# Ledger of designs, part 41: designed miniproteins, single chains, continued (3)

Each design is a single chain, and the fold is of that chain. pLDDT is the mean over its residues in the fold that is shown.

## One batch from the design tools (miniprotein)

Design m9395
Fold by ESMFold2-Fast:
Structure m9395 (fold): chain A 85 residues (1-85)
Amino acid sequence: MKVKIVLGGEIVEVPISAIPEELQPVLAKKKEEYPDAVFAIDGVGVPLADSAEELREKVEELFPDYEVKEVLEVAGVFVAVLLKK
């Protein structure tokens, strides 16, 4: 399957196999819950954030037309789940 991620301030579609293996099951499940979801992964395509709140703030600033539905912590990495407003 493919997933949409934030990379370099843009939204790109990548094979799920390009995502760190520990995150793949969680992203697959969230894409099933939110078919149009975009994922912002801390340290992957976005600047490293020190907290879930910092990741949310950075992502909302970069993509004002998107809302952060939730922020997940998986294997010590924060992942923001974005949906278009």
Scores: mean pLDDT 77

Design m9396
Fold by ESMFold2-Fast:
Structure m9396 (fold): chain A 92 residues (1-92)
Amino acid sequence: SEAFERRERVLERAIEYALKYKDLSEEELKKIIEENLEKARASTDEEEREEHIAIAMGAEIVLYAKKNPEKTVEEVVEEIRKAVEQARKERE
């Protein structure tokens, strides 16, 4: 469905940003999240809003991984990718 397709695109972009930001500090990640959530709120264009949300989500994925020492950023990304692929296979 359209909702699944849009969510999938945002998650795939978030994964790309998570891998890009995997080596950033907690403070740098928090700044990226804050700035991009503000830009998303200010955006009147849907595609720009989705991109800023994807950037913020990507940074949040990295921040989550850094607070969980048992999982690397790459492992969290792999789990998300598997979930997206499974959702894709389950829809028409």
Scores: mean pLDDT 82

Design m9397
Fold by ESMFold2-Fast:
Structure m9397 (fold): chain A 64 residues (1-64)
Amino acid sequence: VPSPEEARERGVREAREARDAEAAENHGAQTYLLSAEAGDEEAAKRAGEEVLRAAIEAGLVQPP
């Protein structure tokens, strides 16, 4: 492939989507699936984690 960087980026994205779907099934966390659908998956995941952490600290959600 004349652009190995593009091929790798696409492969990593597809692998992350597959892994996130399996992780969501095992943990019951739908946030993974939502993040996997976004083109900016890493930023979406970070935003979700920050929101969850802030909610726990604010007492809106109990930590496990």
Scores: mean pLDDT 54

Design m9398
Fold by ESMFold2-Fast:
Structure m9398 (fold): chain A 90 residues (1-90)
Amino acid sequence: EELKKLVPEVSDENLEKLSKLNEEEIKVFGYFMSRSEDGVQEITEELVEEANKVLGTNFTLEEVKEKLDVDGDGKIDGKEHLALAGIKDL
């Protein structure tokens, strides 16, 4: 309910997907958002490799797309990041 008040544009289905992210997946999501210039970040192999080096994670491009691309557009956006922050009390 509180999450719907923060980011009403993110669907209940997508909020549920975000709620299932583990700590490492959350760090990768935050790293991608830190690299965005307009609150939208394309999920690229180069950025996945960079995040893995910086965060000490070991995700493939396929895994990041499956876990973080909740709407299937190949991108993550700041509204989804705000929803994630609210879910995880960040």
Scores: mean pLDDT 73

Design m9399
Fold by ESMFold2-Fast:
Structure m9399 (fold): chain A 79 residues (1-79)
Amino acid sequence: SAVEELTELFGIDEETARRLVALGVRSREDLANLTPEEYLALVEALDDPLAAYRLGLALTDLYTRGYISEEKLIELLKA
């Protein structure tokens, strides 16, 4: 399931994964392909500092696994 795939990422618990799926993020590829504007919209929609922090940890895990570049990670985290 989408929830199971997202919970494989560091920092993402089941509740955060369910919220991401509800907001249209259904895969690691969806997270890896976020624009800075889409990332900001996600953080605003989550409206939860802990969920936002967990999302940042997941983006760092995607970088460590080679799914996103260092430049992409920095762009998203600066948003």
Scores: mean pLDDT 84

Design m9400
Fold by ESMFold2-Fast:
Structure m9400 (fold): chain A 79 residues (1-79)
Amino acid sequence: SALAEVEALIDRALADPRLSETAKRILEEMLELLRAGASAEDVVIETVARMREAELSREDEDLLRVTLTEIRDILAAAA
């Protein structure tokens, strides 16, 4: 399922030692929204807002943007 693919992707991202604890928290929050049945659009909107609110390093922002793009692609393919 698309959710299982997203969960596997997030698990791999959470194992990345380059990501800060703040960035990992944002990924966990995104996964919780998806598990709660939020739409792909709502998840993207909430995640982008959370990323902007969090004082992320450029490296964290770039890594999260890559992960978010992959998640969007998986969810779009499942729609």
Scores: mean pLDDT 81

Design m9401
Fold by ESMFold2-Fast:
Structure m9401 (fold): chain A 64 residues (1-64)
Amino acid sequence: SSFLDKINQRIAELDKQIAALKVELAKTTDPSERQRIQREIEILEGVKALLQAIKTWLERKESA
């Protein structure tokens, strides 16, 4: 479905954002800044997990 395609595109976007933040985290030495970046990664990973759950539910409902 078009909705499933949009979910796939958004998951790919989130993967890119998370990867960029992980690179930033690896370069960051300040503990407070590391905590901020880590929390941002956590939020984006949570959004991605929710989208993956929705995708799985939709795929399960669309019969072969």
Scores: mean pLDDT 86

Design m9402
Fold by ESMFold2-Fast:
Structure m9402 (fold): chain A 69 residues (1-69)
Amino acid sequence: NPEEIAELSPREKIALKAIEDFEKTGDTDTFFSLLEQFDITPEDIQNLKDKGLVDDATVQLFNTWRKLN
């Protein structure tokens, strides 16, 4: 939904773009580097899920990465 995207914070927009690029490329190194660079938090990813923009698998991937780093 384009209206939901327009209401996102700059950090949420960066996180969503990184997720979309990861889904297309499978490049985990670029994905995690972008999340690290922009200090994306579990709360940013949860907000995207609450808006219906990302799925449970994406939330689990991010939470797993955060536990390791």
Scores: mean pLDDT 75

Design m9403
Fold by ESMFold2-Fast:
Structure m9403 (fold): chain A 71 residues (1-71)
Amino acid sequence: VDEKEVNRALADILVALGDFAYRQGKKEEAERLYIEAAKLYKESGDQEGVDYILERAKELGLDVEKIEEAL
């Protein structure tokens, strides 16, 4: 398995965990998980994945600038 494919799969898992954390009211944990996922998408060259997280964070009222700064 290519490292790029592994990073993308891990990013997808982290997005799901972030969504779950947000649903439980764990906003800070959700933000952390989305940042980790965005970093993995960026390392994979998956700009669509990065854009998805930024849009998701904005919809959920998370700190989009903090996420962008972490990239």
Scores: mean pLDDT 82

Design m9404
Fold by ESMFold2-Fast:
Structure m9404 (fold): chain A 80 residues (1-80)
Amino acid sequence: AAELREKAIEYLLKAAEASVDEERKKGLREGAEKAKTLDATGLESLGQGLIDAGEEDKDKELSELLKEAGKYAVAAGEAA
């Protein structure tokens, strides 16, 4: 469980660094901070939102980072 949460945070921070949009970068960093303390439902909700954002993103690298962060966040929530 903790390792899945840590990976979700890692990929969120990687997505933030890959983003050139300042608002997206801020949102992803805020998401990483929230992921440290979110309960199971919060992690699943965050994860689904990240997967959806990745599916909509036209930047292939950012899309993959967002989807990976989302998958780990959902998995961390399911394991909690």
Scores: mean pLDDT 81

Design m9405
Fold by ESMFold2-Fast:
Structure m9405 (fold): chain A 78 residues (1-78)
Amino acid sequence: SAVREEVRRALEARDWATVEALLAQPPPVGDIADVELVTYLLGLSTEELEALRAEAAAFPRVAELIEQVLAFKRLMGL
């Protein structure tokens, strides 16, 4: 999917403005961006997620998904 490749490139570049814009799109684009970001975040440590939370603080959709993944990892003892 072209959308998946765009999200993955933005994540690799830590281009949160592009990720935020893609998350704001209506389905299916926004849904694809959500799944790709959550999948990426689940692969990170708690320390990496806390650093990204600070970095992405200006991007509300990205920040919310980081908080949700952090809450999930804390619940699971990860």
Scores: mean pLDDT 86

Design m9406
Fold by ESMFold2-Fast:
Structure m9406 (fold): chain A 100 residues (1-100)
Amino acid sequence: SMLEEMREELERNWPLIEEETRRFVEYMLTLSEAEREALRQAMIDAVRADPRLSEEEKELLVEFYERLYEAVLRKDLEEALRVVRELAERAAELLLKKAE
């Protein structure tokens, strides 16, 4: 199935995604609280302003950035990785729905 193929690709690319997620968390932790909040708000505003995204995709991405930001504040890399995995799986499901 397409979902199984997408999951296999996610697993193949997971070491790279894990490393990029780790670097992102480490980078965010070098920023001040005000800089982190400004970056979070800019990412959310960009998602809300993107006319290429459906309302469902916008809600998913806003939820993703908010949850990722919370994981960064807790210094919880395992939670950050879980959030990234959940986004990838939910995004795959939305893409499959659009194909119908």
Scores: mean pLDDT 80

Design m9407
Fold by ESMFold2-Fast:
Structure m9407 (fold): chain A 68 residues (1-68)
Amino acid sequence: MTTLVFGRGASATDADLAAFERFAQAVSGGTVERDAADGRVTVTVSDDPEQQALIKDAAAGAGFTLLS
């Protein structure tokens, strides 16, 4: 399992966050966690590079930046 951490961009809305979480949950089959204090979203996904790429693309489209 790989953990991907995304930071919320200033223009990202709660609707963008909800859409990203829904997509990440459907693709990864894993967990999606919010950190309300930091505005971060943590996604746990399989070590599949294609699934990781899809999640990263969805995050970018929602205004989120990959941190780790």
Scores: mean pLDDT 76

Design m9408
Fold by ESMFold2-Fast:
Structure m9408 (fold): chain A 65 residues (1-65)
Amino acid sequence: SAADRILSAARALAAEDPTMTVVEAAQRAQLAGDSLLAAGLGEARRVLGPDATIEEAIAYMEEHL
């Protein structure tokens, strides 16, 4: 599913840097051309705020995707 793909890609970013913010993760997704990941992270950022970590965004997406 699209949700599984988004979560897999987000977890790969968290494995590189678990302190990464959702803003940084969304920018990296956009630069990589991963529109689905960018959209998922964008929604998490909108709900959690720009200071949320990639791990907090993953937790949100696991519950809501």
Scores: mean pLDDT 85

Design m9409
Fold by ESMFold2-Fast:
Structure m9409 (fold): chain A 67 residues (1-67)
Amino acid sequence: SLDLSEEDRKYLEEIKPEIEKILGVKIDNVEQIVSLLLTHPKSKEVLERFPELREILSPEMVALIEQ
């Protein structure tokens, strides 16, 4: 589980529609974003579009997405 701050959750809610467009999926809640980014083939595009996600995700998660 992620220790998401209130500010992190607000940011994720703001960018969620754009993440849905990039990944081509519907996201029911912000908690799904992390799990989806760890498994989706277009997740690297999300990190390139929203580099601020690197501050929310662990370095290990970022490394997995960028493989």
Scores: mean pLDDT 80

Design m9410
Fold by ESMFold2-Fast:
Structure m9410 (fold): chain A 112 residues (1-112)
Amino acid sequence: AMSEASLPRFRIDLRDIVGKKVKKAFVGVAVRRENGQITSVLVGIAAETEDGKYYLYRIELRADGPARVEKKEYKSFEEAKEELLKWMREHGDRIEVKEFENVDYVEVRLPE
């Protein structure tokens, strides 16, 4: 069970990652574990930008090496969200998701 006070929060600056103002964001966070230890943190950001484009950012923070970052453009915000959720389910043990509108940053928590 999670307590809000016991889990680390981190801030994601959407403008720094996306390079444009974000109109809508769907953010997912998942963790991978081996023997009860976190081996990777997965951060997915589906974003609608001010110029009417749709992107998915896949960020893998690894305990054993450099971060992996992938950016792809999609035809719709919903398509980017579906691909984010698929990626999270395939690679993460637990998933926390939130949707935001007209935001410059989001705060997320690591799942237990």
Scores: mean pLDDT 73

Design m9411
Fold by ESMFold2-Fast:
Structure m9411 (fold): chain A 100 residues (1-100)
Amino acid sequence: SAAIEAARAAMAAQARHLAKLAEKLGLEEVAEKAREVLRLVEQDAPVEEIKEQIEELEKKAKEEIEKKNLPEVLKKSIRGGIEGLRDMADAIAELLEQEK
């Protein structure tokens, strides 16, 4: 499906962007988890496995953001990026159900 391929491409781009942002901010564990999400998306992993890794990414982001005392605008940017990944994964799951 062209829609599913487009959503996966958008998710990969977002995960790549989040990994680079996290790396620049010194959020090493967030960057590693974002790269793991990117790898799963690129490998056509099951959407439920991708969702599990996004949940782990959210947990790591909460922990590392608190340690680094980042400005609120950057905290919101990282959290927004992660929420965007979750929304895209949910959209892919819905599209897959519609193709049954």
Scores: mean pLDDT 85

Design m9412
Fold by ESMFold2-Fast:
Structure m9412 (fold): chain A 88 residues (1-88)
Amino acid sequence: DKVRKFADEQLKKVKEAKPDNKEDIASLEATITVIIEKLKNGEISEEEALELIEIVTEITLKYSADSDEAIELLRKKVKELQKKKQQE
């Protein structure tokens, strides 16, 4: 699966950059699982899933995945992506 392979590559990138941040890695894995479940349920497209995984990976690299700021920024990006698709 293209999305799962991309997710694995993004997780590897975080693990290489922050190997001691096991909690951040676990939180990223949980978030990616939610994105994949949304794709499986038909709530989002493959393109949207890839974009969301890239966004959550960037947030995790820049901030702690468990920080309120990281969670809030992720929620905002997800909402913006969904809103953009509704306007098309």
Scores: mean pLDDT 71

Design m9413
Fold by ESMFold2-Fast:
Structure m9413 (fold): chain A 75 residues (1-75)
Amino acid sequence: SSEAERIVEEVRRASERAARVGVEATEEADRLLQRARKRLSTLSPDDARRAVTEMSRFVHRTGQSLLRRASEEAA
């Protein structure tokens, strides 16, 4: 549904910002993700499952970017 697509897009944008800006933006992305999960509970099971899968990908991508930046800063 369009609602599921909007939720996924909000989380994707927040995750991309976190990857660029760093830890403070990551905390914002985590909070947005938690709010998105609550909204997902109102969707159909199929829409919710797709959105959760997409959100998981964004979270993992953001984590990888932050790990890379931390490694660069530690060197």
Scores: mean pLDDT 68

Design m9414
Fold by ESMFold2-Fast:
Structure m9414 (fold): chain A 101 residues (1-101)
Amino acid sequence: VQLTQSPSSLTVKAGGSVTITWRVSGASDVQSVNWFRQPLGSGRLELVGRFNSVKPGQDVTLTLSNLKPEDTGVYYAAAGPGDELSSARAFGGGTKVTVVE
């Protein structure tokens, strides 16, 4: 099972937009995919997006618009049969997003 999340890292200017893609793989059933941000220097994951009823092998895309320096962090996709982090069975490899002025 490959937990491919793309890109692995990127840098954008404030006010810009980025797109992060994760392929739901290794699942036999429909999944719920949640996107989390881990802010720089924080051990806490913050929910930033939800996609319900994602089929196995389907790509899930998170688009972040009007980015601010405080949006800097590592973004993770998590997939599971339910909408809660505790039910997650697969995680993306993470995408480091750096927002500069």
Scores: mean pLDDT 73

Design m9415
Fold by ESMFold2-Fast:
Structure m9415 (fold): chain A 83 residues (1-83)
Amino acid sequence: MKVSKEEVEEALKRAEGLAEKIKEHIKSLPAEEKAAAAEEYLAKMEKALEELKKATDDEEAKKRIEELAERIRAELEAIVAAA
């Protein structure tokens, strides 16, 4: 199955919204739980983005998916480090 460029953009917007909710959740956790929660959510998010990347043949879309994955990872790592 191949997704359109528009479908990729919709999926990326949903992933960004989910990442914001995940960041809020992790910020609310005790410091000792933040790292484990961040790792679990990052793994789930990266898996979903990797599946989306495999579903498209658009190189620009693949690049955008990779950029979002790196940004989410960096943001979650920053939250854990700031705890």
Scores: mean pLDDT 78

Design m9416
Fold by ESMFold2-Fast:
Structure m9416 (fold): chain A 85 residues (1-85)
Amino acid sequence: MREALEAALADLRSLPPSPLREAGIAVLEAILAGDRERFEEELERLRRLVEEEALRAGYSREEARAIAEKVAETLRKAYELVLAE
């Protein structure tokens, strides 16, 4: 898991700057550092930005929220897997 997150972080850093990119980088850095407090704060910021982008893409409020919650759940599972290493 850790190696996959490090690769994802490198990929994000290669993209042009954006609020979503910065939030994604902050979440992945918090996971790799094992910093739960920072992880939860940055994850909530990322979840909100994902929800906003889904709404701009034409998804309903319910769909946008479901997409954002799915992203957050995936990242929480990644955090637990890194802690187990």
Scores: mean pLDDT 83

Design m9417
Fold by ESMFold2-Fast:
Structure m9417 (fold): chain A 104 residues (1-104)
Amino acid sequence: SLEAQLRALLQQGIDHLRRARDAVERGDLDAFRAELARFAQTYADSSVLRSVLEGKTSRLDQIRAVSYTASEILRIGLETDARLDPDRAIATLDSMIALLEQEL
């Protein structure tokens, strides 16, 4: 079902964000960047699923939050924070994970 496909997509995104968070905690910026890229790619490959969900406000807001976080501007902010203020990067990643988990 579409709902099962959405849950699978959300779980994939959550898993990448958790690994990115763990990488920041370890000071592994290469692993952090790789996982953030995989997170962004998770939604890029599911454009058809996203288009079908555009009419569902709560789920669309979760997807928008995730997509906005993967945007160039917010991605640069997260990468900067991971280097200069890792606690803030972790807090941001934890907030994104919590937001996505609410839809599972």
Scores: mean pLDDT 71

Design m9418
Fold by ESMFold2-Fast:
Structure m9418 (fold): chain A 58 residues (1-58)
Amino acid sequence: MEEKEITVSAPTLEEALRQAAALAKELEAQGWTVTKETFSVDKETGEYKVTLTATREA
């Protein structure tokens, strides 16, 4: 089993979620299963971050 994490960053929560949704769809098309997503805000820059954790059977 393979696992990876990908983080997207955007100046708004709406944009970050949109980018994360597009990335999740792309990962699913490549045989990955998105098992977890986490949200954070960078307090220095104010950017919204979404981290996706994906797994794939080797």
Scores: mean pLDDT 81

Design m9419
Fold by ESMFold2-Fast:
Structure m9419 (fold): chain A 71 residues (1-71)
Amino acid sequence: SLEELLQHEKEVLEHVEKQIEELRKRLEALKADPSTSEKEITKEELRLLVFEITKGSIKYIIERMEKKLAE
């Protein structure tokens, strides 16, 4: 059902948000370490960007589904 799909997307969103929080903390730790290479920082920044885009897409899908269920 649409309600089951909405619940699944909300669970995926929660998982993605937790991954983003962990990635941000790791990136801060890497930036604080003077032995970390610019390449390693860039790699983690790009990874974070991909997860942020994914989060935005999931939020959009959830909002659209909620609007359809409210009609």
Scores: mean pLDDT 87

Design m9420
Fold by ESMFold2-Fast:
Structure m9420 (fold): chain A 68 residues (1-68)
Amino acid sequence: SAAEELEKRRRAALAQLSTVFSPEEVAELDALLERYLAAAKAGDEAAAQRHYQEALRLVIDGLERRAA
């Protein structure tokens, strides 16, 4: 099912992120993804966009710290 494929892709993405980011950073990213999906399902486009942008900021900041 589409839900099973999404969950499989989510687990693979979290495993990849775990090679670069700390457990705390991965947990925060996972929480933001859950909030994004919940807001999108509720039709709250503004909240979904905010959660998505916060997740992008965390990824960029984390990668920049590790590139230094």
Scores: mean pLDDT 79

Design m9421
Fold by ESMFold2-Fast:
Structure m9421 (fold): chain A 82 residues (1-82)
Amino acid sequence: LEERLERVAEELVRNKETGDPEVTEGILDIYVGVAKAIVKNGASKKIYDLAKRLKEAVLAGDREKAVEAARELGKLLEEEEK
């Protein structure tokens, strides 16, 4: 999951820079909304915080921070299932 989320973060940053920024923002809003719903249903608040951090990093064009947030988010999601 971590590796897949890292790849998605890299693609979102690229799409924000070279593709359709409106589509990229829409995808990020879905991620943040899903994270919020998961937290409301008993998962760690860190999931929501990391999803917001990912969105902020992608919108700022900060690939390194976006990949870091995605990695942490993926790891935390795997830990919550155990």
Scores: mean pLDDT 74

Design m9422
Fold by ESMFold2-Fast:
Structure m9422 (fold): chain A 79 residues (1-79)
Amino acid sequence: SAKDLKVGDIVGIQGKDGKVYPAQVMFIQGDKVYLHLLEGLKPAKPVDAYVATSEVQGTLVQTIDGSAKVGRITELVKE
């Protein structure tokens, strides 16, 4: 659920490779959340893609267009 997602929160993005990358919530617009990958904490290049709000078991979740998932790092850090 997006109810516990706030602007400025540090969340995890699970990429297609299954790895979790840290990102910060920049702003929320309706059911869309805009994220910025934290370049200092990730090996990949930054991305400025918008994220649609999704419901993944009622947790803090977002779905990035392109098959990535967004949530709390602790909820996405699953090997």
Scores: mean pLDDT 51

Design m9423
Fold by ESMFold2-Fast:
Structure m9423 (fold): chain A 104 residues (1-104)
Amino acid sequence: MRATLVVVAHEADGEATIGVALADEEGRVLAAASARVPAAEAEETAVRMARELLERAGVAPEDVTVVTTPEPFSRRVAAAVAEALGAPLEVADPARVGRLAGAE
């Protein structure tokens, strides 16, 4: 199964909020997790969360594309996940993705 792993992270006041979601080829969410951690732990936490979601869903890392927003911190965290999984990284505009999905 080909799957998309969305990794989004935001940093404020030394804390990071991380969101990880695994979706199928139709964009249906199979699993999701979020965490709030110190910014220094964001990359390691995102990698751990991503691995856990893939294991629960039975998705192989080779069948995954990591997708993130153009925000610098989000891109950095997503790049760490992509490297750890050996998966390609794609930067997507959330507004454009939402518009395409909504078809309005």
Scores: mean pLDDT 77

Design m9424
Fold by ESMFold2-Fast:
Structure m9424 (fold): chain A 73 residues (1-73)
Amino acid sequence: ESLERLKEEIRRLAEEMVRAAERGDREEAERKGAEARRLLEFLKSRTPESELLRELEKLVEEAIKKAEEILEK
């Protein structure tokens, strides 16, 4: 397992969360979002101070915000 692999997984989960929200699948969006957050916390425990981690954190936060905006319809 590497930082690069975890980064790819987090990005996929964020993308899947937004796609689930676009379909109106709130439960799937919530599950994908929770998994992405869990992996982010795991990465933080291993590499808390990297610029890469900050970029991933912003990506996940933006995806969650977008999914919430879509689901609020």
Scores: mean pLDDT 78

Design m9425
Fold by ESMFold2-Fast:
Structure m9425 (fold): chain A 87 residues (1-87)
Amino acid sequence: SDETTQRIVDLLSQATQLAMQAVVPEARPEVNELFVRAATAISRGDYEKAIEYLERVKELIRRHASDPELAEQAIRLIDEVIELLKS
């Protein structure tokens, strides 16, 4: 639905912002690139591929977290996006 699409976009935007603040500067380009790939997959209706990219983003956030609280917040938002994509 349009409402679900808007919710996914809003959550993904918030997750990206938090993830950029949560990870060390050296990891930011790779994290951002995977978020861009996930967003592109979502826009094309390739939800399976989007979920793969988002799971990879979660792994990178965990590996490169400099702020554990922001990292946990970003991961929770990513998990919400994944659940919406599976619905």
Scores: mean pLDDT 90

Design m9426
Fold by ESMFold2-Fast:
Structure m9426 (fold): chain A 87 residues (1-87)
Amino acid sequence: STTTQTEVLPISLAPELGAALKAAVEKTLANGGTWEGLSPEEVQARIEAGEPAEFTLTEPVDGEEVTRTVKITPEGDKLVVTVTTTR
């Protein structure tokens, strides 16, 4: 099944968002998962430049692969963060 969640943040929180994404990547890797796409540092640099950013995290949960795709789209002074989870 697939679930999508969307959050809107002010662009001034780009560094805090970058730190949260780094923590999420580190947690996924610690759980034996994988990360694909932009690094958290590259994501922060892109969104601060007004460019969209995307990456994917996949981790095993109870024998199933759970994939989360994170898309961040700058819109003026805001960041639109969309997380799509597939099981």
Scores: mean pLDDT 82

Design m9427
Fold by ESMFold2-Fast:
Structure m9427 (fold): chain A 56 residues (1-56)
Amino acid sequence: MTLVTVTEKVPEALKKKLGVKVGDTISVAEAGKRLGIPDKYLTKGLLEEGGAEVKD
């Protein structure tokens, strides 16, 4: 399961929409569910480029 760690570099609007805070971990699947994006469009790479730290 791929986990993503929320950092202070993640936009506040995205953190608010996901309902997470700095230091929280969330799976790629759960992030996709909260954002309403199909999992094929929400990858660990996309989340990492958005400022999140990815842990496998």
Scores: mean pLDDT 65

Design m9428
Fold by ESMFold2-Fast:
Structure m9428 (fold): chain A 84 residues (1-84)
Amino acid sequence: SPRERLARVRPALTPEQVAELEKIINAEDPVKALQDSKAPLETKVVAAAILGILSAESVRQIAELVPDPRFQRVLRATAEALEA
């Protein structure tokens, strides 16, 4: 479930990212909540992965394209959480 995926990624996330992700996954329309979110791109990519919009493989490919080492670490942790 999205909640179980979030729990697995949580150690790699900031408290602010966790709060935003909980808001998105608990919305009546999580995809619309993601689209309307003003959170940074990093948080939106994690949300898309948790919701099953992005596969673990797609998340890993995106991680190789991002120049920010923190963003890369978060995306790699997210891909691992999707495969657990």
Scores: mean pLDDT 85

Design m9429
Fold by ESMFold2-Fast:
Structure m9429 (fold): chain A 107 residues (1-107)
Amino acid sequence: DIAALAREVAELLRELARRAEKEGAPPEDIADIREIADRLAAVRTAAEARAVLREVYERYAPRGTAFPRPLPAVAMFVHLARAMEERGLSPAAALRALATALRAELE
């Protein structure tokens, strides 16, 4: 269920944002993470999931694959969006990989 996967990733991102905010991460980085979480929470289809991941890639790839600090797991968005476009990785597989990375970061 793509909607359930996207919602899981959104909730993990929100937890990561809360933790990072408590640790003094820049407000701009926290706002970016929360915006991505809100977009993923609205996803209902694989096409919508692909569109969100592509938008994140296009927005952050010009930063040299940089993503909001201090979050290495969130930097995987760039790589997973590239894998979807270049290697045919499914949106569901991309979201599962992202959930795994986010859970590891939250340990």
Scores: mean pLDDT 75

